# Ledger of designs, part 59: designed miniproteins, single chains, continued (4)

Each design is a single chain, and the fold is of that chain. pLDDT is the mean over its residues in the fold that is shown.

## One batch from the design tools (miniprotein)

Design m14040
Fold by ESMFold2-Fast:
Structure m14040 (fold): chain A 64 residues (1-64)
Amino acid sequence: AAEAAREGGLKAYELGNDGSGTGAAAIQPARDAGSVEGARAFHQAMGDGLTPEQVAEAAAEGAK
């Protein structure tokens, strides 16, 4: 779950910057693994203006 959230968070950040999609699609594997907390942490970190690596780490922490 935590690893999936970290990978999803990084990919969601990339998709958000490119405008090719939404963070929801990229973090879905973590959500499907029962990591709703990881998705929440990702959105909060994005709002705080953290770096892609910090956003991914926040998602992984939330998924624990």
Scores: mean pLDDT 57

Design m14041
Fold by ESMFold2-Fast:
Structure m14041 (fold): chain A 74 residues (1-74)
Amino acid sequence: MGYIVRVTLKPEYRDQAEEVAAALAKVPGVTRVVIGDDGSVYAIADSLEAAQKAAEAARKHPGVTSVEIREAYP
């Protein structure tokens, strides 16, 4: 089963959600990336290791305020 990485952006960086999504999509093991209605970016990873690498990639963007990893149910 997969993992979900939720990336929250500062309000002034919400228009840069696509840039963050593109960075997450390049992480090996990330199978899907979605931008939510609230401007948050969600990455679906096939393993915990991939989720952790996606979280690290997200944290490199100056507009990111928080990164959360959750287990995706079957």
Scores: mean pLDDT 81

Design m14042
Fold by ESMFold2-Fast:
Structure m14042 (fold): chain A 67 residues (1-67)
Amino acid sequence: SAEQLERAIAVLREAAALSKESETVRRVVVHELSKAGVPEELIERVLEGDEEAIREAAELLVRKGVY
């Protein structure tokens, strides 16, 4: 749903921001997204705060029922 997608986008934006301040958070985010099947290239772009990558990753997570 649109509500699930917007929530996933918000969480990924926060995770990306926190990952810049904490290596521990970055490792957790990389592990969880890899486990969910997000490609490594897309994970790297999400961590850089790329809005298009954040949306694409969020759509993938919602489609897989992770979110």
Scores: mean pLDDT 85

Design m14043
Fold by ESMFold2-Fast:
Structure m14043 (fold): chain A 65 residues (1-65)
Amino acid sequence: SAAEQLAELEKEKQELLENPSAEKLVRIAHMLQDLVDQGHLSNEQRAEVLNVMTEGAKKLFEAKK
């Protein structure tokens, strides 16, 4: 269901910020695209996910130099 997919996305967002990895970024990107395509995500929620992905990417690449 949409509610289950949104709950999974929230868990993945939290895990990305705690333990950044390229695999998690890719998973979140696919989940975001699926939810957008299904019309289950608002513009505000989409912006929040993109901001979390940007922060996760910064943490990942900063740590690896």
Scores: mean pLDDT 81

Design m14044
Fold by ESMFold2-Fast:
Structure m14044 (fold): chain A 81 residues (1-81)
Amino acid sequence: SEKEKEEKEKKIKELERKAATKFSAASIYLAGATANEIAAERNPKNREKFLKEKEENLKLAKEFEEEAKKLEEELKKLKEE
């Protein structure tokens, strides 16, 4: 029915938005990790601090990427129905 199609399209858009938000967050943390790596190379006195911040940013990026992948898998299944 038309209502079932509209509800499905609404769910698809919501999942796409959520996945995009998670990928965006991961991208921001990856950029932060890159900035921290550069800062560590340019500032040897604070190298340990910047490398720790890099590891924290990489961990957060990975967590958001994993969440995004789960949403993409759900989205794929919904689109195939």
Scores: mean pLDDT 88

Design m14045
Fold by ESMFold2-Fast:
Structure m14045 (fold): chain A 65 residues (1-65)
Amino acid sequence: MKITVEGFGPVAYGVADRLRKEGYEVYVKPKRGQLKVTVDGKTIVAKPGETFDEIVERVKKLVKE
């Protein structure tokens, strides 16, 4: 399963690194604005103040559903 992380800076790369360490194939698209993660056509948008762990958990729930 291929995951795409659209974002800029440490939050985007932190989320991508966490997902890669869990065995997912992750592609990072550098883009300013809100962090977006797309899994198999489904997209989540990071909430203001959301942590790396919270974003990763939302992605993992999306992958399992």
Scores: mean pLDDT 77

Design m14046
Fold by ESMFold2-Fast:
Structure m14046 (fold): chain A 77 residues (1-77)
Amino acid sequence: MEVEEAKERGLKIAEETVKKLVEKGVISEEEAKKILEEIKKTIENFGKRYEEIKKEADEGLKLMQESSERIEKESLS
């Protein structure tokens, strides 16, 4: 698989996930931008750290989910 194709796939998944969370009001626009910025920055170094990038992307998605749960709980105050 070409590195460029892998980068696009990873970014597309991240953007799709973040967009859905923002549309549902689960995550703030500012937090979504921050998460996407971190993911994009990580993907830009993809070609040299393919294995590590996959792990970091998975961690990023996990943090997004945890963050959305935290925001939901805090909004109940």
Scores: mean pLDDT 70

Design m14047
Fold by ESMFold2-Fast:
Structure m14047 (fold): chain A 100 residues (1-100)
Amino acid sequence: MSLEERLRLVLRAYQEAEAANPELSAREIAAWREKYPEIEASALELEAAEYVARREGISVEEAFRRMTPEEMEAALVERLRELAEKFPETFERELEHIEA
């Protein structure tokens, strides 16, 4: 499996976990609402928007407003790539649990 395929597998697992556990996601979204009270979105959507905003030098609100679903997925994959490079052992543990 390519690195790109592995990153997308981890992203899908996170999306499925968020959808399956709305009450756990509520704790994450509460922290995001404190930081970005004007944006109603999931934790993953806000993470993607913040990544795009930082990369492009725009506001998180502007990034969220203009992002397509494809751009959001691409942003999350790039974010996971950066995390995998910085914390490779954590990334490999995540993959082992997903592939089991």
Scores: mean pLDDT 73

Design m14048
Fold by ESMFold2-Fast:
Structure m14048 (fold): chain A 77 residues (1-77)
Amino acid sequence: MVEEAVAAVRAAFTLSPGQEEAVRLLALAAQYFYDGDYDKAEELGKKALELMSKYLSDEEAEAIDRIIAEAFRPAVE
């Protein structure tokens, strides 16, 4: 769920407003992906990755991506 994924990232990192928006978009993209709405997931995912690349280091972006992926991992089939 989006709020759980965002909360998990906030527990690990202190986020600026721009970084928090990127994380929320990435979590929302993951939610749409697992709901089967691939068009929305792709659009939101591309925007999230662009913002993350702009506002986060490579290490921070990788760690955040893993946290979000783990939050949604039980939903993979």
Scores: mean pLDDT 75

Design m14049
Fold by ESMFold2-Fast:
Structure m14049 (fold): chain A 90 residues (1-90)
Amino acid sequence: MLVKLTASVVGEDGSVAFGEVIVPATTSDEQMVKEATKAAVKNLYGKEPQILSVEITERNEESKRISATVVAKLDGVEKTYDVTIQKEEL
């Protein structure tokens, strides 16, 4: 069984990235945040970031929404992102 993740990622500079990724339904919330953040950042910057940390700040099962703060390194630069994920079961 698969889950579609739609991500909105906001950087410290006010940049907004959007991404969509499909993962197995057995994927953990932390791994879902990592995969969705990678997809969104790659869509905006053309490169996949190295995820350094994930802090899940909110889970809402009714709305199927996860919010997290992610620290990632892109081209040697460490950045903090505010990530929101919408889950859809396929």
Scores: mean pLDDT 84

Design m14050
Fold by ESMFold2-Fast:
Structure m14050 (fold): chain A 86 residues (1-86)
Amino acid sequence: SSEEKREEEKRKIAGELVELLENADTEEKKKQIIEKTKEYLKLLDEEELEELAEGSLSALPDDVKIPEDASNEEIILLGVELMLES
């Protein structure tokens, strides 16, 4: 089914992201991580995005200001970008 194919593709992209994160030693690879994260987020439904965004918020420093108009995808990407820039 299309749902099973989505789950398979999510797991594949997640695996690729883990491998990229282990080797994130260049600015080019960091940009690849951001791009792969965007691809991953496109496969998620709204409930999955909300859960992941909440998890991302829990991992962010207490002093990080989240824009009021930020989407779930934007919150997740902000978390990834801050992690890579630290």
Scores: mean pLDDT 78

Design m14051
Fold by ESMFold2-Fast:
Order: sequence, then C-alpha cells, then structure tokens
Structure m14051 (fold): chain A 95 residues (1-95)
Amino acid sequence: SDVEAVRELARRITEDPSAEALEPWVQEQLKKDPSVVKALIAVQRFANRQLAQGKSLVEAAEEILGLSDEELRRLIEESVEEHERREAEARALEA
C-alpha cells in the first residue's frame, strides 16, 4: 500500500539518510511497483516543508513515522494533487 511504502521509506531515512543508501533501494522498489512514486512525492513534499523550518531530513522522517494511517493517506493525496497541479501549470506555460 502507499501508506506502507511511505513508512518504509521514512524508516530507511532514519537509519541512513544518504543518497548512496536510499537511491538503490528506491530504484528497486520503482521497478517492482511504479505506484511507489506517490510515496516518494509525499515524503519529498513533507521533508521539504520540514527542512524549510530548519529541521533535518531524519527529523522529518521521524515525524512521518508518528503519523496515523489516516494522516498518511491525506498527506499522500494532497502531495500527489499538488504535484499534478504544478505539472499541469508547467505544461500550460509551454502552450
């Protein structure tokens, strides 16, 4: 599920936030299930907001792990909707 993918990514970030540790695992998950991109969008959006507030990537991941299933579903839905809106705006500017 998208919620489980978000939690697994957050757990891995708390263990090792380096790109060298995360990128191989992320690429493997995307090959198995392309819908994992929704989890990546959600974690990236949440992390970017927390980093803008002066928090670390590990602190952002720890906060994600503290969220309920309902809060994570909402985070995924809102993050995907915002991503799709920005993509649509970018395409409109090319017309």
Scores: mean pLDDT 82

Design m14052
Fold by ESMFold2-Fast:
Structure m14052 (fold): chain A 91 residues (1-91)
Amino acid sequence: MKITITLRDVETGEEIWRGEAETFQEFADLLREALELARKHEGVEIVIESSGSPIDTTSLAFLAMALALELGVEIEKAEISGNRIRLRLKP
């Protein structure tokens, strides 16, 4: 399974950071990095894309929300669309 995590500006679409993971553990580690970086920016979203099944995508979404809660990062909106997850962070 291949997972891509992208941190980007919501208005401009500019990519601030990108990581790739092949396991749930690598995903968790990279997402912690992305969430910590996201705390230093306003108006950003995290986009997670998986080459796995829709069930894997749902599991990744729950893990992402749990990690955000652990790090004190507030998610304004979470959206799952096929193999893509979008997490919009509160400013």
Scores: mean pLDDT 80

Design m14053
Fold by ESMFold2-Fast:
Structure m14053 (fold): chain A 93 residues (1-93)
Amino acid sequence: MRVVEVDPATVAALKAEAERLNKEKASLDEQYRLGIKMATTLLGLSDEVAEKMLEILRNTPEEKREEVQEEIVEILKRAFEEGLSDEEILKRL
């Protein structure tokens, strides 16, 4: 399992952004983008991993987006459970 120390100000900023997106009825794409950023930050993953995941979603057709998002979530879940390194995660993406 990964144990990371995250700056409280960063956590507060991400929570505020999530609340704003909910109030503004933001698109699913915006919600997933925030979700990936929160997950990678909390897991202590590099910006490179977050950017790669976002790039994959941007390049995915709308009809396959839900499937690809589910695959990314499974990779993040396994990264947390198995303590995968940034390099190992990037190889799976």
Scores: mean pLDDT 70

Design m14054
Fold by ESMFold2-Fast:
Structure m14054 (fold): chain A 61 residues (1-61)
Amino acid sequence: KAAILASMRELFSLYGRDNTTNATIARRAGAGVGAVAAVVKAHSDALDRLAEEVARHGFLV
């Protein structure tokens, strides 16, 4: 879902990839953790690129 991806981007920017869990994304997006896991699996390339961008550019260090 677009809401899950948007919440993931926001949380990665605020807390960083390593401090962002599927449970946290689910709470922010108003979705179940299983739904977040399914979106992550379906969009693995986009998630990997997002995580690399956050790590590379150090939004919050």
Scores: mean pLDDT 67

Design m14055
Fold by ESMFold2-Fast:
Structure m14055 (fold): chain A 61 residues (1-61)
Amino acid sequence: SDQQKIAALMREVLARLEAGELTPEEAIDRAVAWLREEFGFSDEEAAHWRGLIAHELRKMA
């Protein structure tokens, strides 16, 4: 499902961020780019998800 794909992406991005392979900005950009590519997200949808991803990453800092 789309929800499972999003969850898998978030797990990968968070794991790479925790490993120091990505900066928070790179993690957000990668996740948003993937959502646009995989689901065809609009600019509005991409902005919404960018905000959600940034919020979750701040909880890890």
Scores: mean pLDDT 76

Design m14056
Fold by ESMFold2-Fast:
Structure m14056 (fold): chain A 108 residues (1-108)
Amino acid sequence: SERLAELLEALRKQPSVEEMLRVVDEFIDRLSKENVARLKALDKELDEKLKKGEITQEEVRKAVTEEIGRVLRDIGTMEEIRLIVERALREGASVEEAVRRVEALVAR
């Protein structure tokens, strides 16, 4: 995921695990807002295509279901990343160790 790669690069640049947790929280807030905006844009695009006869009701349902599934998976992954970073902070782990744990999650 391009967004996961962006987050990982941002995390690697942090001076502490406390700052990594702050970056993760900011990224989750931004991603949530972007996902709401994208879903609204998709709904408008699909409605316009449906009115023009360029797409069927079944194709609309499939596209919406696939996008909602993607959004839920992205949010779930971000919350798992947050939990890993929060645990690393509690254990006194290094930035390098915290990043390694996040990379292991993303690689599965």
Scores: mean pLDDT 86

Design m14057
Fold by ESMFold2-Fast:
Structure m14057 (fold): chain A 66 residues (1-66)
Amino acid sequence: SSKVEGAAKFLASFLGDARHLIPEAIALLEAGRVDELPEPLRPVVRYLLRQGLSRETIIAALRTLE
């Protein structure tokens, strides 16, 4: 999906060395626990949700970065 690819590239630009947090972030997102996401992911994920991306699309994007 072009939306998943775009979200993955955007997320990757903010992750830097924080890629080790991706599995935790996926688990929290699957549980709907967005406010518990670690920095720097929490503000970026909140931004994408406000832009109209689904939680499922963001999870798929994070999985491509594992």
Scores: mean pLDDT 85

Design m14058
Fold by ESMFold2-Fast:
Structure m14058 (fold): chain A 70 residues (1-70)
Amino acid sequence: SLVERARALIREGVRLVEEGKALLAAGENPIRGTGLVLRGIGLLLTAAILARQAGDEELAEEALELIRRL
């Protein structure tokens, strides 16, 4: 379902953002770190879109809040 896909994208997006932020905080691989954060944001935005298409506004808001907390 779209909801299941959105949840999977949220998990993957969070993982990528956390990995990228850790690299940036450590001063390691800044290009890779930035790329991971941007990819993670892209997945979270896609998850929000899919959640809204499925009528799950709460899940969409969850994905957007994760982006706002970056």
Scores: mean pLDDT 91

Design m14059
Fold by ESMFold2-Fast:
Structure m14059 (fold): chain A 93 residues (1-93)
Amino acid sequence: SETLARYAEAEARAAERSAEAKKKYEELLKQPKTEENEKEILNLKAETVLALAEELIRAGVSVEDAKKVAKMIAEDERVEEELRERAKELAEK
C-alpha cells in the first residue's frame, strides 16, 4: 500500500530526528523517579511524538490523527512552552 509506505518513510524520518531525545529518555529511565526526571521524560516523549506528527502531516498520512495529537501536546501545561507553541502551529496547519 502506498499509504503504508509513506507512513513507514515518515516514521523513519521522525525516528532519525528523535534519535537524541530517545537516548536522553533511555538514560533518564535508569535514574531515580523524581518529579524533575518525570517532567523531562514527558517532554522528551512530547518532542518524539511531535516529530512523528510533523512527518505524518508532511507525508499526507494520518493527518487528522497527527493534528489531534499535536493539539493534545499544545494543551498540556506540563509540556515546555516551546514544544507547546510548535505543536499549536502544527495543529493549525
Scores: mean pLDDT 86

Design m14060
Fold by ESMFold2-Fast:
Structure m14060 (fold): chain A 85 residues (1-85)
Amino acid sequence: GPFEAAKAATEAAVAAGDAEGAASAAGELIREGSETIEKMEEALEFLKALLEKATDPGVKASLEGEVEGAEQALEGLKEQEEIFG
């Protein structure tokens, strides 16, 4: 599905040293993950694992930005659960 395709695209871009591609694919992964807390947590764990193994400075910077965005989105989802759950 789109979530798994975005994971594969992000991993491929990171392996290729493609900072722009990594940012684009990671952004799509976060978008697909935004449906649930569980999917967003899965996306965030995946991106943090890629960041740990990334060696290219541009790729690292791109992934760090996307991780920050995902963490903010996850906090928003958790706040909604606290209000409505």
Scores: mean pLDDT 81

Design m14061
Fold by ESMFold2-Fast:
Structure m14061 (fold): chain A 73 residues (1-73)
Amino acid sequence: SKEELEAALRHGIKLLKRDLEELLRSGTLTPEALQYALRLLDQALELAKEEKVSPELIAEIEELRKEVEELLA
């Protein structure tokens, strides 16, 4: 269902953000990890928009994507 997908996306985004923050804190964050995160976030955004999940969740995914892009710059 849409509700199950939204819950799965929220959980995935929470885990991804936590993992990226942990890698950054430990000094082990790589450009390859950031590029992989961007790919995952792009796929999540495509799915979220196609399935018309909440605008708040879409905005949360877009904000995390922007943060990851800034770390790669």
Scores: mean pLDDT 87

Design m14062
Fold by ESMFold2-Fast:
Structure m14062 (fold): chain A 99 residues (1-99)
Amino acid sequence: EERKREEELRKAKEAAKESAELLKKAAEKVKEDPNSAGGYILEAGNKALELFEKVPLLKEAAEELKKLTGEALQAVNEDTEKGIEKVEEAAKKLEEVAE
């Protein structure tokens, strides 16, 4: 049970790292193509949340990530600079979860 929980947490941290990478790509795309940036934000959020929801320790982080990705999705369609800032904020949160 303990080993199983550690493996689940390790997988969630790996997903957080991959999702942070997707958000960094989203930040690069906000100015060029906000629609593709939105796609990367959704993919990153879904990937991380699916695993975070399975780990009780990460439920709080999952709720915070939902809020941050939602704010980023709204911002990238309204203001390029705010969009990039919000995407980077969400990426940083995922990096904190990963390591």
Scores: mean pLDDT 79

Design m14063
Fold by ESMFold2-Fast:
Structure m14063 (fold): chain A 92 residues (1-92)
Amino acid sequence: SRQPTLSLEQALDIFHTNKRLSKDQAIEIALTLQSSSPPILSDAEREAFIAAINAQPTDEITREEFLAILKELGLELKLAMAELHLAVSRVK
């Protein structure tokens, strides 16, 4: 699939600064989380998350809807893990 063009910092910044995400932005965040080292999302978790994003009836989703999708998939801690991963990287 499409390779992520975003760093983890850029993906999280998009998430925090925007009240509404395009589906493309939401998918880029999912791809970035899977492409991190170590991966925050597994291949199966990424696939499920992208499928759930694409199933949304609108071309854009709110940040709250993004979080709700993660919670429904049991992935609610993955954003917290991404924040921790980024914080550890910033201290280096």
Scores: mean pLDDT 78

Design m14064
Fold by ESMFold2-Fast:
Structure m14064 (fold): chain A 93 residues (1-93)
Amino acid sequence: KEEAEKKAAEVVQEIVRLGKEHPEVAEVFEDAAIKVATAANTTLTNSEEGLKEFEEAYEEALAKAEAVGSPEVVEQLRELLEKLGEEIKKLAG
């Protein structure tokens, strides 16, 4: 599943890039990128735990982004996290 790993890494990079374009959310998006990258790595050895880590990181990232970001940037983060979730599910299966 090298393709899913590569796509997951690309989405993590996009989250970091989006955070740099919006300084008000940069710290939240950087923390989110680290946590979802960790969840993807966990999924390679323990699918159930990795998926659980991803769901927790997803909920936390959106809650924190909603506190400091615009609705538009929060929706962009949600779209990237949903895309990453699809790749993590492929790593799990």
Scores: mean pLDDT 82

Design m14065
Fold by ESMFold2-Fast:
Structure m14065 (fold): chain A 88 residues (1-88)
Amino acid sequence: SEKEEKLKKAFKAAGEVQALLQQVGEDVIQQALSQVDFSSLSSEYEKEKALIDQILSQITDAELKAKLEAAFAEYTKYLDVVEEHRKE
């Protein structure tokens, strides 16, 4: 079904972001987590976006930074499609 195909694309995009975050490394991720005020953010998307933006600010490898930016943009495209039908 169309819904099943979109869900598969969402999982693939999420997996790509996760793989790139593993390449970034735990130290960078923990440092970024300490810089984000999650209490000021209302949605899971806003929290994820703020964390990714902070991680990107700490990456010194320009190629890895560009790959993570592109992967997160693809992830958010599918996330928006999935969440469109969850609002009641």
Scores: mean pLDDT 75

Design m14066
Fold by ESMFold2-Fast:
Structure m14066 (fold): chain A 87 residues (1-87)
Amino acid sequence: SEAALLATQGLFLALVGDVNADMGDDEEAVHDYLRAAELLRKAIELGYLEALPDLIRVLEKAISLPAVSEEEREELEEEIERARELL
């Protein structure tokens, strides 16, 4: 399905983010994780709820990095908590 393809693309971007984080490129890693989260949100919106744990994981990775602004961190932490309630 289109939703499953979006989730798969999101997971690929998350892997790119993992590589950038491992290399110490925190700003690029955050950018990749947030793009991954966008694709995972679209998959969930289309009914692919199996992407929900992946969204939580990707958002947790993003907020673990110092390149996330304080305002972004607060918003993402709230999103993680809402997503966990849906599991």
Scores: mean pLDDT 88

Design m14067
Fold by ESMFold2-Fast:
Structure m14067 (fold): chain A 69 residues (1-69)
Amino acid sequence: MSSAKVEERGDTVTVTVTADPGKLEQAVSDAMQRVRQEAAARGLRAVPVSHEIDLEKNTATVTFRLSPA
């Protein structure tokens, strides 16, 4: 079972994804697509600036910078 936590602080969006083994890559892709779609709806572009992957916990954290498109 996959879950995602999204936190927005100013011009930064941090997404923490937790997934079952073998599903982390798919869950990360889905979360990144969602962030990009939400940014685009606001006339912004979400640019990934950092990635942190913890395979032991099946968790990934992706940080985006919001910028004008």
Scores: mean pLDDT 79

Design m14068
Fold by ESMFold2-Fast:
Structure m14068 (fold): chain A 98 residues (1-98)
Amino acid sequence: MKLTEEEKEAIKKLVYELAKELNLPELSEEQLEKLLKELEKAKSNQEFFDLIAKALGVSNDELTEALHNVIAKVVNDEPSLVTKEDLEILKKFLEKLE
């Protein structure tokens, strides 16, 4: 499945905020582009998050905790690059994989 430009931007913002929550350096543009190409081949929500965890070099449990923290910041209107609109874009994309 090819990612739309809106889906790519939402994913880039999500990965940035996840790296920040995990106290990891940001992925380079080259690493982000490689990840986006791999994510286009993901067949399930599980595979999608497994690919992100692998790209960041963390466990699925660590990624899940960071994801909950990122979502909580957005829901509570705390400062984040990820917006409520980005979360809806990501939700709709993930629903297509299941």
Scores: mean pLDDT 84

Design m14069
Fold by ESMFold2-Fast:
Structure m14069 (fold): chain A 99 residues (1-99)
Amino acid sequence: MKSEQQKLLDEILKLIEEMLKSTDLEEAKKLLEEIEKLIEELSKLKPELSVEELIGYILRVIGLQFDLELSDLSEEIKEIVKKALEKALNLLKEMLNSL
């Protein structure tokens, strides 16, 4: 059974994957707001993930950064997706440092 932290991280990454498929700037902005809300919710939880699990999530974010560079998205949408990825990576690094 996945922990609440794993479920929130999986949802954050799914929303970023949806941003990578978006051609609408306003939809991308709305997805960023939802991601920020989930990050805030996750930050209120005590760290329960192992180092190996956190590294796994970090590698998934790096993979999505690579997908972003290869995408045909507009420059404005790419900037929003990059911001979401940077926020997710920073959260994961903070969680890792809390171990």
Scores: mean pLDDT 83

Design m14070
Fold by ESMFold2-Fast:
Structure m14070 (fold): chain A 60 residues (1-60)
Amino acid sequence: MTNNDIYDYYRNGYNTNRNMGNYDGIGRNYFRMGDIYRDMGRYDDMRNYYRMGRMDFRMG
């Protein structure tokens, strides 16, 4: 998966959850992105997405 493919997947998931008013779903989508970056060996990106997921989960 390219970085563009990951971005498009994230963007589509974000828009879907936002349209539903599902901020918990947005936070979970960030955790899923973190898992993808972990599997790619991009640990700095992984940590950033996990941080964002925790923040959005607490706001939702």
Scores: mean pLDDT 63

Design m14071
Fold by ESMFold2-Fast:
Structure m14071 (fold): chain A 114 residues (1-114)
Amino acid sequence: SMREKLIEEEVREVRERLEAGDGNLDLLGLLFAALQGDEVAREKARELAELLEELKKRNEVSEAQLKVLELMRKILEGEELEPEVVELLKEIAYARKTKDYEKGREAIKKLLEL
């Protein structure tokens, strides 16, 4: 369907960005919004997490995407996050808002190395 194609395209773009070391600002900024209780962000995060879980079953995800999926799952399940993770998500969301791509990239790298 068109909906499935749009979700597949977004996941493909996220995969390509993570593999290239590019700022995954949109997805991780979405996760911060979901953590803050934004219902639209939570719904989109649920759809992306389900799609990443299906790709994981087919061994079609990168190591970086596996870490993002684990973080998505923790946020959606209401699990408590380490304060450092919350601060990095906040920095990533702020970098996205201010278009500070260098700072965003550094924060994403630190988050994925945890």
Scores: mean pLDDT 74

Design m14072
Fold by ESMFold2-Fast:
Structure m14072 (fold): chain A 80 residues (1-80)
Amino acid sequence: SDEEIKEEVELIKKQAEELLKNAEKMSEEQLKDVIEGLKEKIKELEKLYNDPSLSEESKKLLQETIEYLEEVIKKLEEEK
């Protein structure tokens, strides 16, 4: 549902922000694991985005979240 997607997206964004705040304290191996996890999350969101039953609002929110996570990954890669 749209509400479930909103809640999931908000949780994902909060988790990503926390990862960014702690990135400087992470080892290279920890950063690799985190980046891998974010890439997996993007794949999950892409799968959900392809569901034809989703509202246009939910699709926009998913696309924005995917873009945000891609930006987070780029910032985390800068820490290496």
Scores: mean pLDDT 83

Design m14073
Fold by ESMFold2-Fast:
Structure m14073 (fold): chain A 74 residues (1-74)
Amino acid sequence: QQEQLDGDVVRALAEIVRAITKLDAEKGVLSPEDAEKLIQKSEEAARLAETDPQKALEMIREVLKELNALSEKS
């Protein structure tokens, strides 16, 4: 069953989220400070994905939640 988390897939998702965060920062949707924090969290999730993909995915979800909340304020 394909419901098992693949660490490589979770790592790729973290990299995608990091790229989205950088793009939003470049567009001025996020402050540089907020963007830096979300990028940092995404990089931590990518590192964790190889040893604990489940926890890494939870971190990615939190980053996406914070990104959405911050972008909606502007």
Scores: mean pLDDT 78

Design m14074
Fold by ESMFold2-Fast:
Structure m14074 (fold): chain A 80 residues (1-80)
Amino acid sequence: SATSEQKKEISELLFNFIKAIEDKDIKKAKEYLEKLKAKIRGLKLSKEEREELIDTLKRIKEFAPEELVPLIDEIIELLE
């Protein structure tokens, strides 16, 4: 399972990613997704932690610009 500090870091990356989408800064949004992907690859997440993050990413995907969708899908696949 992820530590409380690691969970906070993931939450901050997700917050910054959503903010970048709202600001229409696609370059920054991609940078935050790549950082999130790298963090997830280094973490041993529990099944419940993975399911929560998948649900969050699927929700964001509904509102994300089309060009970000493949990167979001790559992260979801890493969590499955």
Scores: mean pLDDT 84

